# Ledger of designs, part 45: designed miniproteins, single chains, continued (2)

Each design is a single chain, and the fold is of that chain. pLDDT is the mean over its residues in the fold that is shown.

## One batch from the design tools (miniprotein)

Design m5543
Fold by ESMFold2-Fast:
Structure m5543 (fold): chain A 91 residues (1-91)
Amino acid sequence: GKEVTIEYMKKHAKEEALNYLIDELLELGLISEAQAEELKALPKDEAVERLAELLPDVAAAAGAAFTLSEKGDSEAGRAAGEAKYAELQAR
């Protein structure tokens, strides 16, 4: 559910990626400039919780997209590394 996505963002999201998301939400007009400044001033975990309060449906969708983007890049890197390691160990 939404709660699982929020917990995932708190545990795995980088502050830089969260700030990027906040800037995109501001550009899309989904939050005000004052709300964006408030979110950026908060610690990462508190910013995620505040975002979920302001935009629960968008926060869930954005958290999922954010997770897929960041995790996809990380998993692609790990998969490439594991594949090269397997090639070196292959017989």
Scores: mean pLDDT 61

Design m5544
Fold by ESMFold2-Fast:
Structure m5544 (fold): chain A 91 residues (1-91)
Amino acid sequence: SEREEIDRKIAEWDAKTWSREELRRELEEIEEEIKEIEEKEELTEEDVSRLVAIALNLESIRTIAEARGDEELLKRVEELLERVRELIKKS
């Protein structure tokens, strides 16, 4: 639908135009979500789906960080991706 195409284009523009401060805030929110999942004794299928979605978002941020040469953001994304992969591996 036209709405779905518009929403996808907005998401692509957000990925291109996010400031360093906006990306840093997004990473902070992602880390808080990862911490909530890490505190669980057992992971549900919903938790695993959330981790997959987080990983995809982190890979998008990694691409932006690499394109900008932002080594601090890149390191942060890689640390969070490693934590997500370890959680999926344990589930």
Scores: mean pLDDT 76

Design m5545
Fold by ESMFold2-Fast:
Structure m5545 (fold): chain A 75 residues (1-75)
Amino acid sequence: MLSKEEKEEALKNPEKAIESPNTPQYYLDLGKYYLEQGKGVEAAFWFSLALHLGAPLSEVQPLIEELKKKFPDLK
């Protein structure tokens, strides 16, 4: 579970989050947080990283659909 401090640090320094040996679940939670903050491009990046690290598509797919619904103009 991501702490409030970890979420804030990741928003400020996303490069540090990428360098950490984190679980797929960490990046899913991080993507959810970015989505809530209105950062659709960054949320998409974190969900993609979670998938690449082995997060199940069934867990990620609803989050991608929510992302598309909130940010239909995402490139």
Scores: mean pLDDT 73

Design m5546
Fold by ESMFold2-Fast:
Structure m5546 (fold): chain A 89 residues (1-89)
Amino acid sequence: KEAELEFQKDLEELESAVREIIANPDNQELADKQIDKIEKIALKHGLPQEWVDKERKRMKEAVKAKDVEKLKQIFSNVALRIKILHYLK
């Protein structure tokens, strides 16, 4: 069904964005662009604006600090919450 295909596509896009940030730690322009993409996907799947704003700030701080572990942890939380909201429906 359309909704399931779109959900899988958005999860793949989220994972791709995370991989690009991690693979290019010195590319701040790329990181900002990918973080914007992640925020858009999170909001599209019903995550609250306030929660997304907090995670966006944490992602930007982790990128600045080149903290790959924290970046992965934040993205894992975003992906998990998107999955929970999708499967609860």
Scores: mean pLDDT 82

Design m5547
Fold by ESMFold2-Fast:
Structure m5547 (fold): chain A 86 residues (1-86)
Amino acid sequence: SDEEIKEIINKIQQIAQRMGELAAEILKYGSEEQQKKVMELLKEAEKIIQDLVEKYRAGKLTLSDLRKALKELEKILKEIEKIKKE
């Protein structure tokens, strides 16, 4: 439904904002190892978002694609949160 699509997009936006906040802190105050790990995770998140954008431009973006991307981005966020706690 349109409601579900809007909800997922809002969740993806919130995750992206939180990733940015945590990554900024890690890049300023974290160890070299923490900085390398967060940069790799940000590249993974960027690839997921770029895939969604390409599918949208092609008129092929599905609700299933959005749900999969949300789940993958949630996992990446949790990994960044773990790095921050190290």
Scores: mean pLDDT 87

Design m5548
Fold by ESMFold2-Fast:
Formats: sequence, C-alpha cells, structure tokens
Structure m5548 (fold): chain A 77 residues (1-77)
Amino acid sequence: MTAEQQRLKERLAKMDPEELIAKIKEEFGLDEVDVDTIRALLQKKTGLTPEELERLAEARGIDINDLKELAYFLLNY
C-alpha cells in the first residue's frame, strides 16, 4: 500500500457512508444506490470498460466491492 492509498483509507474511515450515498442519489436522481449502480455510473462518467475501471480502482487502493469506497470514487473522479 502506498502513502497515498493509506491516506485515502484514513480519509474514507472518517466519512459517513449515508452522506456519500445521499449525495449520489441527489446528483444522479436515483432512489436506490448499490455497488452495481455505482459501477455503472463510474463506467458512464469515466468512459472506461469494467476491466479498466477495476484496474484503476485497484491502483488507487479502492475496493470496487465496497459501497462507501465506490461512492467516494464516483463523487471525486
């Protein structure tokens, strides 16, 4: 884990997942948000394939299966 990845994990630990999910619902006009929904939105926002998105998330130390970490990634890309 790099120093940048460690700082991101520490920052994420201090964030309220409910607040992050609420921001995504408001920004994208969604009633429900899950991991698959956020992955689809990230693909649309980035133009990356699922494989490229997974690789980018891994390089940034983001767990693509964690709702909170994906929510942060989507909002801060």
Scores: mean pLDDT 77

Design m5549
Fold by ESMFold2-Fast:
Structure m5549 (fold): chain A 83 residues (1-83)
Amino acid sequence: SVLDEVVMRIELVGAETQIRLARRRIPQLSPADAAQVEALVAQMDTLLAQFREALKKGDYSTAQRIRDQLVDIENQMQAILQA
């Protein structure tokens, strides 16, 4: 639906913002934590490209699954950044 598309676009902007904020913190992290965050950011960039493609095709079922994966990676990243 149009509402689902709007919600998913808002979530896309949120994920992009989280990537930008994470990248800004990398220079402040230990080398080990920096490497882990960089790997997670790379995974998020890949999933974001797939998410945009799913939205363009109106494949909301695939978009929902990718969103769940993005949330999982965001949680992993926040656990490192809060430690």
Scores: mean pLDDT 83

Design m5550
Fold by ESMFold2-Fast:
Structure m5550 (fold): chain A 76 residues (1-76)
Amino acid sequence: KEVIAEVEARNEYLEARFRITGVGDGVVEVEARILDYVAKQETHSSGSIVAPSLEAAVEALRRLLEEMLRAREALV
């Protein structure tokens, strides 16, 4: 069974979205879209991570998203 979750956040400089799909055997597929409003650049990437559950993966990626926004804000 496919289970999908999305985590997204933005500030004045950066918008980031992670689309998260559980594929079984402790593996989660992640698609990332990152838009830099100042540079007007959009980056797409995908990959997989190992997590004990979809919920654990969502929490880890939410923390990463928060860190990315703070890092971008610190650069201005």
Scores: mean pLDDT 76

Design m5551
Fold by ESMFold2-Fast:
Structure m5551 (fold): chain A 86 residues (1-86)
Amino acid sequence: EKEEKVKEAIRKAEEAVVAAINGDLATAERYREEATRLVEEVLGKEVAEKFGELIDKAIAAAKAGDTASASKYLQEAIKLIEEAYK
């Protein structure tokens, strides 16, 4: 159950970054909020706040065309929740 929610949060975070790359900010914001909500449900508010900050940085980098930084921040967000889940 918790593992599936963590995987869903990762998938939604990845979809948020892809939407930002495509210029669809509304979809990026929706998936970002959904991913952060799932993280809060499983890992608590503090982890969700840190995760959301990293996804916000990834989305900003993706919108700027900096795919390397977007990937770095997304991977940091994924690592954060994987470490918190263990």
Scores: mean pLDDT 86

Design m5552
Fold by ESMFold2-Fast:
Structure m5552 (fold): chain A 118 residues (1-118)
Amino acid sequence: LLATPHLFAPELSKEEREIISKVVEQRISDRELANAVKELIEDGVKMVQYLSKEMVEKYLRPLIEAHLEELERRFGLSFSEEDVEEIVEIFLKYIGKKLTLSDIEKLTREVMGVILRS
């Protein structure tokens, strides 16, 4: 993959990682599943802040799809194309914007809502 978040985006702060962890762990008791969901949200948050709208289909959608396919393979979850689109649309609200801790908490809760109904 060209232009992954790890190549150009600053790392998330301790406070940003802690709020993601808190929201995910409140609803997912399985440590491996919680860690996989945290990775999805952390990667999405890092990437979306540095994307233009034109880059969504090339970078953001494939990133979300890859994480959801991993969740399906490892944990027996099932995601429809509508679930994928809903998660992408949640991240799109924050495209090119530096997220506050409040934004990250809200985004994490919204993404968790999609994952837990699937």
Scores: mean pLDDT 82

Design m5553
Fold by ESMFold2-Fast:
Structure m5553 (fold): chain A 75 residues (1-75)
Amino acid sequence: AAAEAEALLARARELIREGERAFAEGDYDTALRLYEQALVAAEEAYRKSATRELMDEAIAAGRRAREGLERVRAA
């Protein structure tokens, strides 16, 4: 249902924000876990998306989470 995809997308975005905060504070272990959780939530949001708009937003959130993971691995 669209509501499930929207809730998962909101969770992915919140986890990305928390991961970015942890990374900025130098807490790379916490940032890694948060970005991994964000990616899972974004992938589930994509799977449950019934509209192109939700799919595109889920893809964008997943990309941002993957970029966060790459930054942590480079640190």
Scores: mean pLDDT 87

Design m5554
Fold by ESMFold2-Fast:
Structure m5554 (fold): chain A 73 residues (1-73)
Amino acid sequence: MEEVEKAKEKLKQFIDDLKARGEITDREAEVLKGFIDDPESIELAKEAYKKRKSKPTHPIDKLLEEFLEVLEK
């Protein structure tokens, strides 16, 4: 449990870094952080990402991939 929370904080830090580099907007960063904190959004993101199975191109896709990996274990 504690490790999952720590991983979520690392993902939020990654989102902040993307925003600081101008790769995503502050609105996109807030949405992504909301997904990390919302259990329902977590399940939705897992389902959507698995169905997509596309090569990650956008920073959001890469974040979802890392997020899914964290949730698997």
Scores: mean pLDDT 64

Design m5555
Fold by ESMFold2-Fast:
Structure m5555 (fold): chain A 92 residues (1-92)
Amino acid sequence: DLDTLLKEAEVGARVARENGDEASEALFRQAIDKLQQSKKALEQGNEEEARKHYRQGVILMTAGLIRLSSEASDEKVKELEKEIRKIKEEAS
């Protein structure tokens, strides 16, 4: 559910901001932007753009969540972003 993901990303951004984690906050804010673009595209009947923005939003949200949950995590975030990109390429 797109609305559920948006709410989760908004909570993630707030928690990151309250903890001074600017990098995680930026990832969640970028995820919110992409998920909002997906929602707008769906409302306009543009399913192709909606899917594209949704995938980008999920990747960014996942990166933000992993970084927020792990203080040692820049290298781990990069590894997981690469893994998600490979999965996306294999799925196409």
Scores: mean pLDDT 76

Design m5556
Fold by ESMFold2-Fast:
Structure m5556 (fold): chain A 79 residues (1-79)
Amino acid sequence: MEELDKASGALNAAGEVIRAIDAGDFERAKEILKETIEKYGQEAADLAVAFAIGIYLASGDFEGAEKVRKVYEEVKKEL
């Protein structure tokens, strides 16, 4: 149950991060990832980032994928 809740939370977070990055809102993307870590833990944030990167790469948006990676590196430094 906890793992399923983490996976569901990670998928929802991935969608929110993609929307924030597409809007150019890096601070909102960082906020979403920090909230994901607080609510579901680091593992859920790792999954959310992997999902978001995968979605961008599948669409050929390499810049979007790199923005997700950079945002997460900044979040990890601020923890």
Scores: mean pLDDT 83

Design m5557
Fold by ESMFold2-Fast:
Structure m5557 (fold): chain A 102 residues (1-102)
Amino acid sequence: MPGNREAVDLLRKAIKAKTAEEQLELARKLATEFPPEEFGGALMLYKKADKSVNTKFVLALIYAFLGDTFEARRLYNENKDKLSDEQKALLEAVIAEAERRF
């Protein structure tokens, strides 16, 4: 299985979370508590295979937290018409902060 089991389980938990706030907090936890190599393979798999809006939102947050602002912005632009207003506001704020830092 690509990545560490705990990291991959946390990614799945983030994607399945019911609120944008929970998705944000779990995505931040994943990016801060685990090295990218422990879940990078799972990110690539979900990016290619999972078409859900919540998955795209969580992936964009994780890429922004990891400093991949280009991929985060790409995912945002491709999915912004399907994101909730809350998801849009949170993701734009996270990407803007990452763009200032990196």
Scores: mean pLDDT 81

Design m5558
Fold by ESMFold2-Fast:
Structure m5558 (fold): chain A 65 residues (1-65)
Amino acid sequence: MAPISVVVHSEDPEKVAEAAAKVEGVEKVTILDPDTVGVVAEDLEAAKKAAEAAKKAGATRVNIG
């Protein structure tokens, strides 16, 4: 099954990366730019949970897919 990508923008990328990494089914979290974090989730359910965790951690924008 193809993994689902989530792209997160935040003024604090380390904080949102930490929050997303704690979600079950998240395979990879990478800080792409000083304000951008890339998340790879095993499935859509994990992607949605990672997006919600990032938003709670202060993400300004979150895109799934």
Scores: mean pLDDT 82

Design m5559
Fold by ESMFold2-Fast:
Structure m5559 (fold): chain A 78 residues (1-78)
Amino acid sequence: GPAFEALGRALGMSPAQVSELLRLGAAGDVEGVAALLARHRPDMSEEERRALAEAIRVLTAAFGREAAARQMARDLSA
């Protein structure tokens, strides 16, 4: 949806990369989210990546695991 598309644009990440990031967030894997951000956004500081990883965890928790997975499937089917 618009929020996940906006996240992808802001991060300069592909829909597939955003989908993986949201999957890790929905699983509560903050370290995995931070590691993925470090790989694709090495320009960010460790503090910025940790803050963003926590924000993604909060966003995915707000929508629920299954709802987040459904949204990612829709974004990948563009």
Scores: mean pLDDT 73

Design m5560
Fold by ESMFold2-Fast:
Structure m5560 (fold): chain A 67 residues (1-67)
Amino acid sequence: LTEEQKKELKEYLINEYGLSEEEAEKVLKLVDQGRIDGAGAYLMLKHGMSAEQVEKFGKFVLELEKK
C-alpha cells in the first residue's frame, strides 16, 4: 500500500467501524503484508465486527488497491 492508501484505509476503519488508532495500525500492517484474511479475522475476534462488515471491508481494500 502507498502512504495515501494507508491513510485512506486508516480513516475508513476509524470513521466507519470506530477502531482505535492502534487497532487500525494493526489492520494496516496485515493488509500491507497481503494478509487480508488475517485482517478480517483480527477485526472479527478483536473488534467484534460482523461477517457482513468484514466483507464490506474486504471490498473497500480491493477498490483501494485498484487506485
Scores: mean pLDDT 80

Design m5561
Fold by ESMFold2-Fast:
Formats: structure tokens, C-alpha cells, sequence
Structure m5561 (fold): chain A 68 residues (1-68)
């Protein structure tokens, strides 16, 4: 399956999250299932950890997807 399609689905899930913790759990599930490469999952998790809000986290993930 295309990594980009999976990332867009993940982004949609993040936009429905109620907290940064829910967003992080969504990324961890994608990582655990092997849906996304480990290096990309690590990069997304780092962006979420540095975010000051869920909104900032979503923007950072959108930027990561845009630069692929």
C-alpha cells in the first residue's frame, strides 16, 4: 500500500483526536502495525512531542506529508 495514502488517513485520524495523547497513540498504532516506516514514525512522533498544542501538531504532520 502507498505510504502517502496511509499518512493521509493517519492525518484524518489526528484531526479527530481530542488531545495530543490520542494523536500520539494513533501514530504508535500505525508504527506498531508496520503501516508506516519506522524512520517516518519517529519523525512524526518527534513533531508531536515538540508541539505546544494539538493544532500545532497537526500542522507539523501536514508539513511532513507535504515535503514527502
Amino acid sequence: SSTLVILRNLLAELKKAKSLEEAIEAVRRAQASGAIPQSLADRILEALEKAKSLEEAIEAVEEIIRTL
Scores: mean pLDDT 82

Design m5562
Fold by ESMFold2-Fast:
Structure m5562 (fold): chain A 84 residues (1-84)
Amino acid sequence: MKVKIAVKQVDGTWKEGTIELPEEITVKELLDKIKEELKVDDFTMKLLEDAVKELGYELDQVLTAEQAVELLKKLEEQGLIKIL
């Protein structure tokens, strides 16, 4: 499943890209895909990692594609990303 998102970096620039979600993905693999596909800076990725942990997710937690989209929606509700 393809999802187009934008991430607001700490410097105020937006990074936009498409990520391909497999049937199952770990939280860490999802964050790694966002970093690699959108070329997000390390400071912003640390903020995203902290946000997912505050939402009660563990980095080794396995998500279905649907659950990964729900995590992205929660990050959008926090103003950290936009789903396009």
Scores: mean pLDDT 84

Design m5563
Fold by ESMFold2-Fast:
Structure m5563 (fold): chain A 72 residues (1-72)
Amino acid sequence: MKKKLEEEVEEGVKEILQAVAYSVIKRNGLKSTESLKDFSVENQKLILEGLEKRNAPQEVLDKVREIIEEKE
């Protein structure tokens, strides 16, 4: 069950993960999405959400979705 403090901490960690993933993909291009295969499905979905929020290119979004589907 979520408490106020846990919600704030969870959102902070989520934002950091999303921001770092976006920065790496922006700098290194589509090839950097290969590293996402080592992440849990939950973290891959969080990264996808962060990329969509930051208007990442459609090809990047499609590749991340493909990686999620392959792991599920």
Scores: mean pLDDT 74

Design m5564
Fold by ESMFold2-Fast:
Structure m5564 (fold): chain A 73 residues (1-73)
Amino acid sequence: FVDELRKETEEIYNKLSEKEQKVMEILLENPAALPSLKEIAEKLGISQATVSKLRKEAFEKAKKISEEKNKEM
């Protein structure tokens, strides 16, 4: 189960830009204590607006991959 999720996550990561991958890594490191946009921005040295955009684009890509797999089953 975890290995299958990891493989799907790697496939998603390969479709993400390096900046989108870093945002997702920070979110996935502490899922129970999701960091705010400000905390992610400070950790990566970018603006909160950029983090919001990267997070949205990463989630949209992840959602499309998940939806396609669910439709192919």
Scores: mean pLDDT 68

Design m5565
Fold by ESMFold2-Fast:
Structure m5565 (fold): chain A 60 residues (1-60)
Amino acid sequence: DALVQALAQQLRDAASPEEMQAILDQALALGLSPAQLREIGRLAGLDDETIDEVVARARA
């Protein structure tokens, strides 16, 4: 949906891992599920290993 696309666009614009982490933390704060975070990562062009690491860290 529009929120997932907007967050994916922000993630693509992020130039640093710190900015990427902040965007994903905001997505979790908005109530998005780990499955939604994976979709955002894929839309942003992240590889599957990076997505899994970020999702695992966010859930810890």
Scores: mean pLDDT 74

Design m5566
Fold by ESMFold2-Fast:
Structure m5566 (fold): chain A 81 residues (1-81)
Amino acid sequence: EKAKALEEEAKKKLEEARKLTEETRRKRKEMGKVAEQALKEGPEKAKEVVEKFKEFVDETGERIRELLDEAAKLEEEADSL
């Protein structure tokens, strides 16, 4: 039962990481058009849009890494039982 609870918690974290990865891909697709529109206002505006997207990707990537690390730790704990 304890091992099963840890495995379910790990699965939940893996699913959360997957959702964040899909959201990042969706936003990347939209960013191409948003950046092109911003470029019409000037290269600095386009840079701001790209910079904010990079910040989002970096923050989301860090969260995904944390979730994957936590899932691996939970799986190791389950295996030790």
Scores: mean pLDDT 81

Design m5567
Fold by ESMFold2-Fast:
Structure m5567 (fold): chain A 98 residues (1-98)
Amino acid sequence: MKESVVREDLERVAATSTDEAEREVARLALGLSPEDQERALLAISMGRIVRGVSLSAGASEKEAEIEYLKKLAETLRSLGLDELAEKAEELAERAERE
């Protein structure tokens, strides 16, 4: 991916996503290096796929959001973004409490 496109996509997510947790992760990702911004955007994209699959399988919005955040955290950790992964895990725990 081109760095300028990745940054623009993260800025759009941070400003316009209907998911507050996704906006928070995107805002944090904007403070990272361009390479780590690309990794963070990939993790968000992977999480969105899992959320869509969960909703298609009849999961509630809450269940789909928890699946999204768990996949996001797993993917971020696998890509070496441990601080963002920890934040996504905190957001997943918060979603489970609500």
Scores: mean pLDDT 83

Design m5568
Fold by ESMFold2-Fast:
Structure m5568 (fold): chain A 98 residues (1-98)
Amino acid sequence: MAGQLVEDMANMILNLVKAYKEGKMSKDEAEEMLQLALGVAYTVVLNLTKDPSIAQTVRDGMLEGYKEALKVPEDEEKAYEIAYETISKAFEEAGIKV
């Protein structure tokens, strides 16, 4: 059940990193879009789990995934893998099987 949500979050991060790297989006615009995506992720997880602690853990994992993906923005495959693994680990720490 959580696998698709992790994929969607990782793809959102990859798209933001790519847009920033390609000069289609400023750093401030990418950070603004990231905050919107984090808010959506929090709300979706909160509605599914009814647990704010789980929702916060997933949101924090998505933010960490973005930060880690930014370190390898030249390699789209590696950026996606890092984002997916970071978010997946946050879901596991929250007690959600991916």
Scores: mean pLDDT 81

Design m5569
Fold by ESMFold2-Fast:
Structure m5569 (fold): chain A 74 residues (1-74)
Amino acid sequence: SPVEEQLALIRETVQRHLPADLAARVEAIFAIEDPAEARAAADRLLGEITDPANAAFVRGVVEAWLRLREERAA
């Protein structure tokens, strides 16, 4: 489905854009089933990111991921 293709593209983009350790932490957030817990985990990670561009990227991919998961569930 287009949603599954977009989710796969987000994962690929995370792996290409971020250092491997940070990409792994974002992937762990993607595995969290509860959206509120996923956002809380993302907020903790964002507090550790010193580069504003990487912080903005992580915020964007987490929000896109959660939105697409909601679309898939509808």
Scores: mean pLDDT 84

Design m5570
Fold by ESMFold2-Fast:
Structure m5570 (fold): chain A 74 residues (1-74)
Amino acid sequence: AQELRDEANKLLLKSAKAVLDGDLETFKKYMEEAVKLYREAGDEEFAQGAERAGKTLIAIAEGNSDELKKLGAE
């Protein structure tokens, strides 16, 4: 179980680097994989939080105000 969390944490760090490099496609891929691993580890609440944070950042970067409203950014 802990090994899945450790791998998910590594993917979060890789996603952060992708954001710093301006690579949102790579960010999306690493975030999706990290969320999947957190769910497999049984950390559903943390997985939901990470998924929401990732969707928020993508929506901001894409200028998607409808998605931001759905995520509660008002």
Scores: mean pLDDT 74

Design m5571
Fold by ESMFold2-Fast:
Structure m5571 (fold): chain A 100 residues (1-100)
Amino acid sequence: MMTPEEQALLDEFEAELEALKAEFLERLARATSVEEAKAILDEYLARLKEIKDRAMARAEELNASQELIERMEKLSAQTEFEALSAVMRHFGVSFEELVA
């Protein structure tokens, strides 16, 4: 079972990811080109990394359980995948086209 401090960190992490995702989707909806969408995606992924790195550093300070670390890793990966999928759906482009 996670400690109250670990649960609070996870809840804060989830809230930050949801806020970042909402901002990303709003910006993506206003994008008029694939190049603009790629720039928005790159900025989003950089921010996601900053949030994850900060949360992971805090988890290390707490000597957090493997359960918390795995949950944060999964949430980060899912959030990244959802962002890539949103860009692909918005412009009808493949993953390969986004990373080219």
Scores: mean pLDDT 83

Design m5572
Fold by ESMFold2-Fast:
Structure m5572 (fold): chain A 82 residues (1-82)
Amino acid sequence: MDQELRELAERSRRELEKAQRALEEGDQDAVERHRRRALEYFRRAVELVSLAMREGLPISDEARQAFLEAIRSARGAEMISL
């Protein structure tokens, strides 16, 4: 659970970093692909957090921090799309 949550959150953030680099390079197709992948990883991370809360499973501070960083990155990407 904990390791999987952290991995999904970190993958989401890394995909958004790739989208930002693609944006700087003017590759709009790459921006869209990386943003879509980031949101899919983020959605899976949200599902794990919801499951952990429902089942009373522990989440480490490290996994919580990774998830919060993923939230910040996802919000940034959504604002760019508007």
Scores: mean pLDDT 78

Design m5573
Fold by ESMFold2-Fast:
Formats: sequence, structure tokens, C-alpha cells
Structure m5573 (fold): chain A 84 residues (1-84)
Amino acid sequence: NVQKTILDAAKQLEEMGKKSKNKESSKILFQTASLVRWAAIDGYNAGKRSVDVLRNAAKKLKKLGDTKSADNAEKLAKEIEKAM
């Protein structure tokens, strides 16, 4: 179920945001979680939209030097792709 995988990804992003020591990384993670959650609710191309949003977030996090959060965002994108 791709919707469940997307909602699980949003929850993991929220947890990463809460644990982040970097305020800019935390903002990106919470914003990404919201976008992913709304893609799941809206339903239109939810999997593709969530993957695109997560990969864009990973790129931004890498520019910030937050490689760990970037790698986790990429992992979540791959999990959604597997569920599609």
C-alpha cells in the first residue's frame, strides 16, 4: 500500500526534525513531512510527488552539510518507489 508507505515516511521525517540539532535541517524536514503527508491525502500522483519532494529535500540537506538526514530522505524515497 503506497499511501501507508508515504504516511510512514512523513512520520519518520517528523521524528528526524524533532531530533535534529540544526534548526535549518529541522525546518526542511518538517516542511518535507507536511508536503509528503498532503500528497498522500490528495492522492494525485502521490508516490511520484512524494519521491520528488524527498529527493529535493535530500539535495537541500546535503547543501547544508546534513548528510545523515539527506541519506535518510533518499532512503525513504526508495522505499516509496518500491511500494509503487
Scores: mean pLDDT 87

Design m5574
Fold by ESMFold2-Fast:
Structure m5574 (fold): chain A 77 residues (1-77)
Amino acid sequence: SHMEEADRLVEEAKKEKDPKKRFELYVQAAVHYAQAGEYERAADILEEGAKWLEKEGDTKGSKFLRRLAEHFRALAA
């Protein structure tokens, strides 16, 4: 299911030390949550990913994930 795939991708993202790969895993997880209609969860995980990327110095990746999170948050409202 999309939810099971999203949960799997989140766990992979949390184990990934490379910022670019972790970014890609968070985006993929959010897409799967969105496909399941779980827009709040998609936004939440993107915000978590953005926070981690900001700490690692990837300000562009962080800003992209925050923008995507705002988009999914709006779809949940």
Scores: mean pLDDT 89

Design m5575
Fold by ESMFold2-Fast:
Structure m5575 (fold): chain A 68 residues (1-68)
Amino acid sequence: SIKKKIEGLKERVKYTAENLVELGYSKETAEKFYEEAVKYIEENGEKLTEDELEEELQKIFEEYVKNA
């Protein structure tokens, strides 16, 4: 189900953002990552496969981690 895929990815991204804070990143960085990732999922979740969505979400994650 597309809806279950989108909801599952949003939950995963939420856990990733929580883990960023535990790793010592600011809450602001974690929140901005979460908001950008959720926006990407909402805009593309019906158009892309789960693998394609996860690949781009990983790139978004790396942008925030490497540039912090």
Scores: mean pLDDT 84

Design m5576
Fold by ESMFold2-Fast:
Structure m5576 (fold): chain A 81 residues (1-81)
Amino acid sequence: GAEEMAREVIASADKAYEEALKGTPEQARKAADVLNTAAQAMREAAEGDPESREAFRRTADYLEQKANEVRKYAEELEKKS
């Protein structure tokens, strides 16, 4: 169901976040873009399925938060170069 899909998406986002922190600033920025695209897809899915709406919106918010964290990490790496 929607809750299971949300957990799987969050788990995938967490793995992408961890890998981004091991990579270059460029890889981190690409990961942030992927997370933001996934968040937009979750928001679109939320509009189409009333039963899943809350789960998908919460997932989108989480993905956007992770994208912002990864982007800030990339900026901090660039400042230290």
Scores: mean pLDDT 81

Design m5577
Fold by ESMFold2-Fast:
Structure m5577 (fold): chain A 84 residues (1-84)
Amino acid sequence: SKEEALKRLEEIEKRAIEVYRKALSKVKTEEERKRLEEIVRKAVERLTKLSKEFYENLDNPEKVKEILKEMEKVVKEFEEETSK
């Protein structure tokens, strides 16, 4: 349902914010901060594009499911990059 899809989007967004907060708390140097900012910029660009596609395709369950999977992949890659 649209309601379940919106809930899943909300969970993905919350997870992305948690990953960011955890990464930010580990920053000790200006170089680490700049590295995090670049990682965040790329993740935000990808998630913003996918979020737009999600809202444009809300009436297409198949497309919505594909977009949500791609968003989850972006957040996983974001978490992996921030853990290095």
Scores: mean pLDDT 87

